# Designs tried in a protein design run: designed miniproteins, single chains. Part 113

Each design is a single chain, and the fold is of that chain. pLDDT is the mean over its residues in the fold that is shown.

## One batch from the design tools (miniprotein)

Design m3931
Fold by ESMFold2-Fast:
Structure m3931 (fold): chain A 79 residues (1-79)
Amino acid sequence: MEIDEEEIVEALGLMVVGIDLANSKADPEETKRILERLAEFNPEVAARIARDGAQRAKQAGKTDLSKAYEEVAEEIEKR
């Protein structure tokens, strides 16, 4: 079975967002670094996950994390 790179990036990205949302002390700079790394494999999927993560973090009251997701999504989308 050949695993699609897009599916791997999406799965890893969703896992990172889930962990960050469950963790009360998620590091926004580490989150940005991980998502930028995923963008090296698939920028479209990474940006989409970052946008979704920003909205979820904002709904959870995690303003700093939401801003980090928005910033990394904008940076990826400029590429």
Scores: mean pLDDT 77

Design m3932
Fold by ESMFold2-Fast:
Structure m3932 (fold): chain A 72 residues (1-72)
Amino acid sequence: MLSGRKIIELAARAAQEETDVERLRRNLRSAAETALKQGLSREEIIRILREALPDLSPEAQAVAEEVIRELE
């Protein structure tokens, strides 16, 4: 099974290519929830998502920032 860290990192990379905002939001939320269940801290998930922001489209950045805010 993939570690929680790897799951969220893969979801952040997939976000670079995702054009459907609703699917992107569901995918990032699901990945963050799975990473938490596998023992990754909220702080670590937020860090990984924030590091991915510069590589995302403006629309994907907005969705990732929503997910970050939900984890805070």
Scores: mean pLDDT 82

Design m3933
Fold by ESMFold2-Fast:
Formats: C-alpha cells, structure tokens, sequence
Structure m3933 (fold): chain A 58 residues (1-58)
C-alpha cells in the first residue's frame, strides 16, 4: 500500500484534521478524508503543493 510522509508545508488545519505532526506517515485514504475528496485526487493535489511526499518501499 502507498504511504506518504507529511511535510512542514502542511497547514495547521490539515494537521489537526489528520491528527498528525510534520514527519508522520499517512495513507491515501486518510488524506482523502481530511481534504473531503477522492483519495487519488487528494494525494495528487497534496504532492503538487509539497504537503506530502511518497515514502519509497524498503
């Protein structure tokens, strides 16, 4: 499953909705729920804004 690390560019409102801090890891579904949109669109938007970064598999 795809995982994403939240960056310091995330707004305080977004951090509160996700229940996380910068540096924490979240799923596509959690980003989608926090932004109120389909998970794939939410992830693409958040990555474009530099708010999240995809975690590479080990």
Amino acid sequence: SALYQVTEKASPVLLERLGVKPGDVVTEEEIGRALGMPADLAVRLAEKEGVIKKVPPP
Scores: mean pLDDT 81

Design m3934
Fold by ESMFold2-Fast:
Structure m3934 (fold): chain A 81 residues (1-81)
Amino acid sequence: DEFAALEAGIRDPANVPLLLAAVHAEKDPEVRKVALYILSLAGVPLSVREQGEAFELMGKEIPVSVEEKALAVLRAAIAQA
């Protein structure tokens, strides 16, 4: 299960620095917000600024194309770990 593998990788504390570095390297602010939101839901500790960006998505429908790009960023970071 690709989703279960991604979720397990995100919840591994050893991967947190790589995940955050990949998110901060993302130039598209909407993709970055979605990636931060996914990390927040997985329990990754975020700064106040990062939480603010993630919370802009609360109660909003996330476009599939933006979600796919955010998941690709996180998958690539985990694959490099």
Scores: mean pLDDT 77

Design m3935
Fold by ESMFold2-Fast:
Structure m3935 (fold): chain A 63 residues (1-63)
Amino acid sequence: SEREKKLEKAVEDILKKEPEFVRRHLAGASPEEVRAEMEKFIDEVAKKYGVSREELLEALRKR
């Protein structure tokens, strides 16, 4: 379905961003700062693809 395709793309976007969060941590960002950035990015990706935050987190958990 269209919704399922959007969820798959959203998950892909998050997975592609993981190396950047690792680099942020290595550059001296605190765990709290990195977590806040990840939370904001997840919310932005959910909005971008028109899926709920809950659906996106569930899809990430199930992979």
Scores: mean pLDDT 79

Design m3936
Fold by ESMFold2-Fast:
Structure m3936 (fold): chain A 57 residues (1-57)
Amino acid sequence: LSRALLTGEGYRKVKEELGEELDTGLVVERRGDFVTIRFTKTGKEITLPESEVVLLS
């Protein structure tokens, strides 16, 4: 499974939408210009533009 590091904008959206202060997650889906990231500690998911994350192998 690929991991993603959140950029500043991605981190802000995760904090606002999920109430979480998380900077990394697992990429569970890629669709067009968007990635769906799952946070294993909470089980929550968020979909962000690929430009707002750095994909780690």
Scores: mean pLDDT 77

Design m3937
Fold by ESMFold2-Fast:
Structure m3937 (fold): chain A 101 residues (1-101)
Amino acid sequence: IVDEIRKLADEIRGLFRANEDYINPGLLERLERALEQAVFKATTLDANQQQELARALRLIRESIREVSGLASSQDEISKIIMLNFTVRATTQDIDAMIVRL
């Protein structure tokens, strides 16, 4: 799951200067699914894996923030905002777990 999230962050970063189609619906759906799986499995990960997951989620947040400035339609902006909030909530939950460890 951590590697999958890192790959998605890299894909988003790779697209942010490419063109106006940088927000691919399939990519966003894969990201949402990966985030759901990350939340579900967070408690089953060891401390090192949780730390890596938290770092990967922070990279995704930064990537989404970078591409948000390139959104050309209201729908794209709305999807980026929703993903940013979801990633932020997930990162905060995982960070809280790491602090308790």
Scores: mean pLDDT 59

Design m3938
Fold by ESMFold2-Fast:
Structure m3938 (fold): chain A 93 residues (1-93)
Amino acid sequence: MKETILKFLEMLLEERKKKLGKELNEEELKEVEKKKKEIAEETAKYLKEKYGRELKPEEVIELYEKLLEEHAENLSPESYETLMEILEKLRKE
């Protein structure tokens, strides 16, 4: 569960790096790694408490897809497409 969340966040960061065309400096990289780990840990804890068990990778992906669909109006079309592509790549693993 935590590993699937971390991988999703890593794919998001790679897509963001491609768009920015910049390498992160050491301080920025450290901050990003810290936030990524915190988000993954908190999300994994929340999901385990909510469902009373650890979710399978496929179940985590389905939850992210549902959240993305629910919040589609709050996302740009480009952001929506990018997030959907990342989730599809995670599913094929």
Scores: mean pLDDT 74

Design m3939
Fold by ESMFold2-Fast:
Structure m3939 (fold): chain A 101 residues (1-101)
Amino acid sequence: MEKILELIGIILRLIGIELDLEALRTPENAALVDEAIAAIEEGRKAILSGDVAKAQAAAERLRAVAAQLRAAGFDEQAALVEEAARLLEEGVKIAEEINKE
């Protein structure tokens, strides 16, 4: 499978997670869900622009948000945010490979 197709697949899965998080948004988790969605969007844009450092920072931010969601009892939302962080980390690796000859 080509690296570009793998990267597109990751971006589409990240968009799916953003939609799932929006569907699971409640007044009690709104601030953390909004922060997670913003971090996923920032990370997706960073991967597409080749900004590895910014994409890694977004993944770290997502892991912090996931920990806060779990502490508050929002395990389903936390699992989605943790998956998004893993997808951003994988997207960084693939983007670095695409930038090689």
Scores: mean pLDDT 86

Design m3940
Fold by ESMFold2-Fast:
Structure m3940 (fold): chain A 90 residues (1-90)
Amino acid sequence: MARVVVTITAASAADARAAGEAAARALAETPGVSGVTVTVDEAARTATVTAEAESPSVAHDAAQAAAEALARAHREGRADVRDVEVRVLP
């Protein structure tokens, strides 16, 4: 098993929440991923999304899907994303 952690810094608390939800949806739609959670820090304008993956390979696929979803949300003007950190943990 592996864990995916996505840390998002956004222009506003609302943007952080929208970005976090977009990343969480992408993670939840990845086969072999479960336990998706979103935490928003409104004061810091950050969202942290975590998920469990069946393997490191699944975790890397999920991490890529989340990064692509965040890039798309930013391009479409759905969330003003300033920074994204994606980590795969054992």
Scores: mean pLDDT 88

Design m3941
Fold by ESMFold2-Fast:
Structure m3941 (fold): chain A 65 residues (1-65)
Amino acid sequence: SLDEEIQRLARELSRLHEEYKKAKKTDPQKAAEIAERIRRVHEELQRLYREKYPSAPDAIQLLLP
């Protein structure tokens, strides 16, 4: 379901942020790769939130974890 997909991506995003936090000072290349993945997951979450709340497109950012 849409809600299950949103929850899955939100959990993935949380894990990616923790990995980024660990990598950003010791492994710049790995940090850059994680940052790019975070960006893609954010874009997918924004897409799913727009599908769930089509009448509030400008408020989608407020719903992201």
Scores: mean pLDDT 78

Design m3942
Fold by ESMFold2-Fast:
Structure m3942 (fold): chain A 82 residues (1-82)
Amino acid sequence: SAAELIATLREFAAELKRRSPDGLASWEQIDALVEEFSKRNSPIQTAVIERFASALRFYSPDGVASWAQIDEVLADFEAMLS
């Protein structure tokens, strides 16, 4: 359901922030977390996480996504899935 996908994205974003206490999540941290989530989530949840990660990279061409950028992309995905 849309609610389950939104919950999964919120969990992913929160975990990414926990792993980047300096406020900047590197692309390697994003990719590592995508791999971890893919092992414990359904194919559809994994697909939405992969799209979210791709969006984070698109908006962070310097190779690091700020917490503000993570929150902005999360809000966009929540609006799209609602």
Scores: mean pLDDT 87

Design m3943
Fold by ESMFold2-Fast:
Structure m3943 (fold): chain A 80 residues (1-80)
Amino acid sequence: DRGFRLAKMTIDFLSQATGKELEILEIKTFVDEEGNELVEVKFRDKETGEEGTLVLDAKTGEIVDADEYAKKLIDEIKKK
């Protein structure tokens, strides 16, 4: 499953880069109004219980949207 693989790789990368134990709660694959195939990943920090959501381009793996918690994690990586 391409969507699952992409989601897992992205969350594993965020876990390694931030030092947090992140778990995947839900993965959804959908197509937007422009015909782009997207992967939505909902995840949780196992220690704090905080939840985040990321939307990825299924072809490129680029992050196209992120909620507040996911953006916070991305910002922590960018500051390193």
Scores: mean pLDDT 81

Design m3944
Fold by ESMFold2-Fast:
Structure m3944 (fold): chain A 77 residues (1-77)
Amino acid sequence: DEGLEQTVKDAKELSENLEEVRELLRKASPEELETGIESLRHTKKLVEKYLSEEKAKETVEHLEKLIELVREVLEEK
């Protein structure tokens, strides 16, 4: 699964650049942000199912930070 390896890298990079990601998310519609949260939650389930416990734990933490960020931006409108 090359897709999951890319997801691990992307989640880490995005979690290290939260303020830049926040500014990009502010340009998105509420519908796009809600879809983003659902997509991130689905990705979290795939990571927990298919990655080793150590890699899954770190990546899940990164994904949870991203979910929280999208949720915060959605609440800002």
Scores: mean pLDDT 81

Design m3945
Fold by ESMFold2-Fast:
Structure m3945 (fold): chain A 68 residues (1-68)
Amino acid sequence: SAPTRISATEEERKETIELARELFKDDKKLMEKLDKAIEEGVDYSSLEALLLAGAVKKVVDEKLKEKE
């Protein structure tokens, strides 16, 4: 069977990228970072870290926008 979870499968990587695109689609800077990471072929752990950091940043930015 296909290898499971030593360094993620290509399917898991693809799903992480799609999830990140969906979450970041309204943030130009996060989308640019994601696109650059994909083009550079970064490791899954780097993509996962970017997804987590971007999600946190998006939540913070949303909260800061409320103060306009």
Scores: mean pLDDT 71

Design m3946
Fold by ESMFold2-Fast:
Structure m3946 (fold): chain A 77 residues (1-77)
Amino acid sequence: MTAHLTVDAAEAARTASREQILEGALRAFRAAKAHGFDRVVVRLVGGSREEREEIAEAIREAAKEAGLEVEVEVLPA
C-alpha cells in the first residue's frame, strides 16, 4: 500500500532543524511500515529551492534507514 504526505518546506525549515526533520520522518516511516505500507509519496510545497532540497535529502535518508520506498515530489509554493 502507498501512503501520501504533504510537507510545507518553508514551515519545516523555519520550525525544525535538519536533525529534527530526519528524526520525525524516520519515526513516521517506521510507523507506516509497521502498518503495512510499502511506499510513501511525499509532496514538498513552499519554501526556497534550497529548503526543499535539504528537506528532500533528510526524507530520503529517513526512508532508507526505515527500509521503506519513497518518492519525493517537489512542487512550487
Scores: mean pLDDT 78

Design m3947
Fold by ESMFold2-Fast:
Structure m3947 (fold): chain A 70 residues (1-70)
Amino acid sequence: SVDDVLAQMRALGAETLAQLRAIRQEYGVSDDAALDEFPPEARAKVLEVIAQTQARLDELRAQLNELLQS
């Protein structure tokens, strides 16, 4: 259902923010730091999280669009 997809999108957002915060804490990076200020290993992890989140968000958007066109 539309509500299920929207709930999954909200959960994905919360999970992504938690993962990004964990990476900052692991590498001692400031909350205000730009991505280029991150150590290379931390930057790679951030980019991976973003890429995975974007792929999942695209899937959920496709599901939502299909439901709305039905």
Scores: mean pLDDT 83

Design m3948
Fold by ESMFold2-Fast:
Structure m3948 (fold): chain A 75 residues (1-75)
Amino acid sequence: SAVEEELRELLERYRKDNSEEVRMELARFMVEVELKTNGTEEQKKEIEKELKENKSLVSESGKPMEEALLELIKK
């Protein structure tokens, strides 16, 4: 559960410091988890681009993002 531990640390940082930098780090973490879990490199590049360009995929509140990441990790 090193991945879950890293997620918890990132979410704690996001809750205390809801800055663009922390939000971008969470988006990068999501891409890294997805790259290791499913799909082709082409598909993951598309996800990374979408996460960087569309902040709505990475929730400003952190809650939907936490649920999505935990589901991804448990697959």
Scores: mean pLDDT 55

Design m3949
Fold by ESMFold2-Fast:
Structure m3949 (fold): chain A 101 residues (1-101)
Amino acid sequence: DPQKALEQIRALVEEMGPVVVKLGELLKNSDHPVEKQISELGLSFPSLDLEEQLNALSVVGELVKKILKDKVKLSPEEKKLIEEFLKLMEELEKLVREIKK
């Protein structure tokens, strides 16, 4: 059911919004290029439409994986938000795959 899948995607994006915004606020003063890009995307997230939000979440997911791979020093609060974000991102990827079937 494409309509039900779209409603589930919208609900999950709404749940992810506060997490991405809070991560953006925590990284706002970072001099690291990847952290700065995550901050800019997170802080702009509430002003985006659904398609732009989905694209922004995908980009943030890639940038977060780069930060983890590069072993950038993160605060306990930043680590917790990143773990929460990645769990929600896995659920979003499952829903997007169901629409493609």
Scores: mean pLDDT 82

Design m3950
Fold by ESMFold2-Fast:
Structure m3950 (fold): chain A 75 residues (1-75)
Amino acid sequence: SMEELIKKVEEAIKKVRDAIKNKQITPETAYALGFVLGTLTDREAARKYIEENLPDELKPAALRGLDEGWEAVRK
């Protein structure tokens, strides 16, 4: 539902905010970042951001989040 999607996005935003505050990024927070970007912005711009700003080891999680976030708002 829309309510469930909003809650998931809010939880993902909180995880990203906490990771920035603590200067710690993990695969879980990389996924959350990708998910937020996928729901709120252009897919190709988000992919470019991930490719340019994340370490190689975190890119798979962020890109999975991007794809799932992009799909969640369009289906």
Scores: mean pLDDT 80

Design m3951
Fold by ESMFold2-Fast:
Structure m3951 (fold): chain A 86 residues (1-86)
Amino acid sequence: DEEARKEAEEIRERGLEELERLIEEAKQYPSAAASGRQILEEAERGIEEAFEKMSPEEAKRYAERVLRSAAEAIRGLIASAEARAA
């Protein structure tokens, strides 16, 4: 399904851009930024594998879950670093 593949790609692109913005925000906390970069790289790899291995609909659901979890994890790292810096 070409439409579902396009939707999955759009979710991937927007989600990865969101993670990049969060890492940019984390730059003032070097360890949080480094951990965030690793989370982004792992998410990107997982989504790429899902696109190869899963149906377009399954890949879309996988990308949505992985990107949401990654964003939450990076936000948590930033919040923890901010609390320690206070």
Scores: mean pLDDT 85

Design m3952
Fold by ESMFold2-Fast:
Structure m3952 (fold): chain A 86 residues (1-86)
Amino acid sequence: MSELELEKEVAKGMVRIAAAVEKLRIETESEDPEIVERANEEIDRLVEEAERRIEAAESVEEMREILREAVREIRRIAEKAIEESK
């Protein structure tokens, strides 16, 4: 496995962990099942897109930027869902 291939696997794992953490936070803070379901679906789509972008990355620097963007967007979705539930 090349260094880039290993870093891509780590980055995909980090995106999945960030998604799992934020999904748990939404479930804990939101009592509206429709908002929870919608947010979870949006996060799942974002994870799939991020994983595709990470696979297509040609450098560690590009991959790190994709990872940072994905984590920021996941957190944004979670924050919006929690605020809509209050």
Scores: mean pLDDT 85

Design m3953
Fold by ESMFold2-Fast:
Structure m3953 (fold): chain A 95 residues (1-95)
Amino acid sequence: MERRRLLLRALEAIREGRLEEAIEHLQRAGYSREEAEALVEKLVASEVLLAAAEGAVEVALSGYTDEAQEAAIARVLAASDPAERAAIRAELAAL
């Protein structure tokens, strides 16, 4: 539960341009500094990926998450391949 809230705060910070705060929230959620910086750069570069991550975290916070949704959220945040991103978007749309 707390990790999902930290992810939401990180995504909100990215959307508002508060990139340093986003990195701090991601580190508290269990990412390394290098992973957090890479994720922030990826999400800033892709409005579609940022929107998909926001949707996944909102579903998680609503209490409708299971192990499959947790895995989908992790894959959205880690995705770098366009085909993988398309697959994750399809899974999120089915949730």
Scores: mean pLDDT 66

Design m3954
Fold by ESMFold2-Fast:
Structure m3954 (fold): chain A 95 residues (1-95)
Amino acid sequence: MSKEEIDKRIYENLKKAVEKNPQNLEDIAELAGVSVEELKTALENKDYKKVREYFGKVLEKLREISGDLGIALTLAQLILQGYNAKEAVEAAKSI
């Protein structure tokens, strides 16, 4: 298992998720507790470590909202697959 490969895969999937649904840039930044500009800069600079850090914050926020790690992981995975982040947040609140 390579940590660098995982970080790169998270970056690639998050970038694709934003490309498929541009609204996810704002919603993911909000979930991560960072500005849209900070997230955009990390993606443009291919800062794999920073993007992973932001994704970790998204997962933590989803865990706080849902109260369940398994649900948070599922919602985070759906966001990485290009599903609407706002809908994922509403689903987390409903559980």
Scores: mean pLDDT 79

Design m3955
Fold by ESMFold2-Fast:
Structure m3955 (fold): chain A 81 residues (1-81)
Amino acid sequence: SKEELAKEIVKRVPFIGLEEDPKVKLERLEGLEELIKENKEAVKPYAEELIKLLEPLTSDKDPEVREKAKEIIELLKELLK
């Protein structure tokens, strides 16, 4: 279900932070962004939790990873309006 997909997204986000390759990390964040955009209603109940889980990535070593994490957080904040 879409609800099960949203819960699976929440479970997977911490593992993005554990990825050492910044290129792979960025690709995973881009995939997350697309999943959120395609499943906005299902993700909305988890948006606050996802923001908290993504916050460490806004301080990542790689500037593209930092910017993508910030973009996803803003997308999630928009869902909460």
Scores: mean pLDDT 84

Design m3956
Fold by ESMFold2-Fast:
Structure m3956 (fold): chain A 70 residues (1-70)
Amino acid sequence: MTPVERIEKIYEEAKKKLEEEKDIKKAGEIMKKAHEEMLRIVNESKDKEAEKLVKEVEKEFDEYLEKMEK
C-alpha cells in the first residue's frame, strides 16, 4: 500500500465516524487522531504526494468543523 493509499484509508475511516458523530468536540477528536496518523505516514515515507494530500485533508477538516458550528 502506498503512503497516499494509507492516508486515503485513514481519511475514509474518519469520514465514516464523522457521519455518525453529532458532537463537535468528539468530531474534533476524531479529526485530530486521523491527522496525527497521517502525519506519521508523511514523516516515515517522506512522500511529497502524501504530504500534499494531508494539507488538503487539513483544509477539509477545518471546513467541516466550521459547517458544524453553523
Scores: mean pLDDT 80

Design m3957
Fold by ESMFold2-Fast:
Structure m3957 (fold): chain A 76 residues (1-76)
Amino acid sequence: SELEAEKEKLKELVGKLSDDVIEKILEIMSSLVTPGVAFTLQQLEEILAKLQAVLDPESAKIVAEMFEQAKKILEL
């Protein structure tokens, strides 16, 4: 139930982002994440930093909240 609650929060945050912002997230993730390899906390922090550099302030705040939720899920 804890994992499900954190996943629900993440879905709500993703729903607030525009398609253009989602595309930027996917582009940066694809450059830093190797398919089939476990995702690390350091890679999350690197992706967040790159996104904050290219996104508007409102989208950057939502993405930061998404990454905090993703971090909680990964640490469960």
Scores: mean pLDDT 73

Design m3958
Fold by ESMFold2-Fast:
Structure m3958 (fold): chain A 111 residues (1-111)
Amino acid sequence: SRRERILQELQRFTRRVLEAMEAGDKEGVRALVDEFIERLKKEYTPEEIKEALIRFGRALLSMTAVLTGDADAARELRKLVQELEKLYKENKPLDEIIEVFRKMVDVALEA
């Protein structure tokens, strides 16, 4: 199903991001994020993409907390996850969700 396909794509993406973060490859993480968003835009609806980005945002918070132990970064990421969830609930455009999501990636990479 489409849902199974997007979840498998998300799982592969999450694994690749974790490997790049463990390697300290900040530019690799940014490239993976850009490639993932572009791939999702080709096959999936804005609503499906929003859900995938929110799911990954939660995973990114967990990964950053475990890999860095940075409490300040974890606190900022938690606020940004709440902002993503609010934008989704208010049915805001995909581009606004992508903007907050990119902010989350930057916070995680600065941790």
Scores: mean pLDDT 87

Design m3959
Fold by ESMFold2-Fast:
Structure m3959 (fold): chain A 74 residues (1-74)
Amino acid sequence: SEADIERARRLIEEGRRLTAEGYALLDAGEDVLLGIGLVLRGIGLLLEAALLLERAGDEAGAEEARRLLADPRA
């Protein structure tokens, strides 16, 4: 559905933001536990987005979300 696709887009944006923030902390050697937590939360949101896009039949969107899961630093 359109609503699932819109929700998945927001989850991708938030997931990317959280993984970027988490990796920045880890790369700086600062707040390592917080950095790990942010990366894991971001990955969880990207996974939820991939599942929503698959359910909605958005194959291209689901493939993009899966690429982000494979390389969350991208």
Scores: mean pLDDT 88

Design m3960
Fold by ESMFold2-Fast:
Structure m3960 (fold): chain A 77 residues (1-77)
Amino acid sequence: VSDGMEKRVHDTVIKQMKTKHKDLIEGLSDEEIEGIARIITEREVVGKSPLSVMGKIGGGFSESVIRKAIEEWKKSN
C-alpha cells in the first residue's frame, strides 16, 4: 500500500469520526482523534490488500472498528 493510500484512509477515518460517529469521540481532543485514526489506519491498511482497503474507504468504517480503536488508545494513554 502506498503512502497516499494510508493518508487517504487516515483522513477518511477522521472525517467519519467527526461527522458520522461524533458521539463516540465527544470530549476527545484533536490530538486524541488523530491518534485513534492512526490506530485504525495501521490495523485496516498496513499489510492489507488494495481491494480490501478500497472497500473500507467506499463502505466506511463500522462503529465497532472505531470503538475498538478508542479503547486501544485509552489503554495506551
Scores: mean pLDDT 73

Design m3961
Fold by ESMFold2-Fast:
Structure m3961 (fold): chain A 100 residues (1-100)
Amino acid sequence: MLSVSLPKGKYEGEANSTLDIPVTISSEKAGTYKVTVTGTNLETGETWSDSKTVTAKPDETVNLTFKLPSKAGTYKVTVTVTNLETGETASANATLVVKK
């Protein structure tokens, strides 16, 4: 069974900057995963996303660097991890505050 966890429930960064989010992937075996970060602006409903393919061993924390959106606001962020061999998915949620 695949699961994912984030070390924090809230992150903060500046518009158009980058942010590192450590993502812990819990699985019984090493595998290749697609990690997708999706954010939804809570005021406007606009979305942004980024994705990265990573190889992780069981219970490894992988640093994921992604570019923050250009629009400031409070975002609901979902990190979705997909095992590329099995198609299994798991997700974790956080809040992201983007400031200009």
Scores: mean pLDDT 81

Design m3962
Fold by ESMFold2-Fast:
Structure m3962 (fold): chain A 90 residues (1-90)
Amino acid sequence: MKKITLPEEALPVVEELTEIFKLVGYSEEDARKLAEAIVAKYGAEVTRVTFVRLLPGVKKNDPTALFYARLVAKEAPKYLLPEHKPKMKL
């Protein structure tokens, strides 16, 4: 039976997504925290089919895959954590 918290099946997906974010320039700690937050919000299967499909392209340094991975990594905290609004400065 699936639990709402990170299931065992989510651990490989967190690791794969962490690798994507590390390859786009995040530190290992920040990449892991972001990966865990995405998997916790959307679930392991949705994250796997949506985001980790980028991993082969990111590992090959494909500019398109790197662009989308960077976009996800920058945007994900904004919509994933609605209580953490970006602080805008003029």
Scores: mean pLDDT 62

Design m3963
Fold by ESMFold2-Fast:
Order: structure tokens, then sequence, then C-alpha cells
Structure m3963 (fold): chain A 62 residues (1-62)
């Protein structure tokens, strides 16, 4: 959990646009965002997206 937080923080610090893209993908998948977004799913975006999803699940169960 703590290591996951630090890793996410580092990725956001290095590429803030990557974080915004990952959040848009998450919002689209959860139905929060209804409009179509054009996004290139790179391995980095996918990894960050999966880490954010895991972090949210840990926070919800705490």
Amino acid sequence: YEELKKKIGKMIEENPELYATALELLAQKTGTLKKKVEVEITPEVKELYEMIEKLLEYEKKK
C-alpha cells in the first residue's frame, strides 16, 4: 500500500499528463464520463491506471 502510493506519486511528478489520461480512462470505465475521449493506451498509462484502481480499493476497504 505505502510503496504503491510512493510509486504513483513519482509517476505523477514525472508525467502529470499521464495521470490526467489515466483518470479520464477510469472515469470512462466507471460511467462517470459520458463523452468519447481519444487516448493512446501506452504501457505506462495502463500501469498507472491499474495502480490507481488498486489504491482506491485499498482505501475503500480500510
Scores: mean pLDDT 67

Design m3964
Fold by ESMFold2-Fast:
Structure m3964 (fold): chain A 68 residues (1-68)
Amino acid sequence: GTAADARAAVAAASDAAGRAPAERVAQLLTKIGVPAGLARTIAWEEADAAGRVDAAAVARSVEQALNR
């Protein structure tokens, strides 16, 4: 997938406040072609104790990884 596909997938997983379950984000990133290990690392690096992430922060990390 492209950086735009990754950003769209993360946005689709987020609630109205821009937060999403890290496991759901990792699954969506894997579906669009991000390697499973990288997808989990990106999602869980931003996760709080409840396993939720800020979708905007995850999207930036994905864009950074794909644009380097």
Scores: mean pLDDT 74

Design m3965
Fold by ESMFold2-Fast:
Formats: C-alpha cells, structure tokens, sequence
Structure m3965 (fold): chain A 68 residues (1-68)
C-alpha cells in the first residue's frame, strides 16, 4: 500500500510540475499524501483517499492554468 501510494504521488508530482507547470499544487499534494500515510492505518482506505486527493489536485491545477 505505501509503495503504491508513493508511486501514485510521484506520478501526480510529474504531471503537476512537468505537464501542468504547477509546482505549488504539486507540493501541496505531496504534503496531503504524507498526511494520509501517517493518519490512515488501513491500506485500502489510504489508497482510496490518495486517489481522491490526487484527482482533485490535478483538476485544481488545470483550473488554475485556465486563469493564468
């Protein structure tokens, strides 16, 4: 579970920084994923929450790019 979540976080960081050019949202997303790993002891729930956070972060970054 931790390995899968870290892999998802790494992919999200790459998308947010390289494709969407939004390092601030990438840093915020990384911190949220770290909090999930610390707080949620159930690996399945941790994966679900990580997926939700990553999806919301990518959507937010796209919306912010439209305003720039």
Amino acid sequence: AEKEIKEMAEQAEKILTEILNNPKTAEETRKKIEEILKTIKDPEKAIEEARKVIGESIKKAIEENEKK
Scores: mean pLDDT 75

Design m3966
Fold by ESMFold2-Fast:
Structure m3966 (fold): chain A 61 residues (1-61)
Amino acid sequence: MKKVAIVVAPTRELALEKAKELMEKEGYEVFFATKSDRAKAEELAEKLRKEGYEVEIIEIE
């Protein structure tokens, strides 16, 4: 089963930095969003969990 992380940050740049770290270091498949798109991140997480993925939402700040 694949592990997925969804990174939510105030800016795209901060989200990309954390996403790169997780993808390279922890082996997660990573998505990112801004805090304004938090609800969309939750919807994506629920959809992926229904498909059999283990999903973690990581909020910066």
Scores: mean pLDDT 75

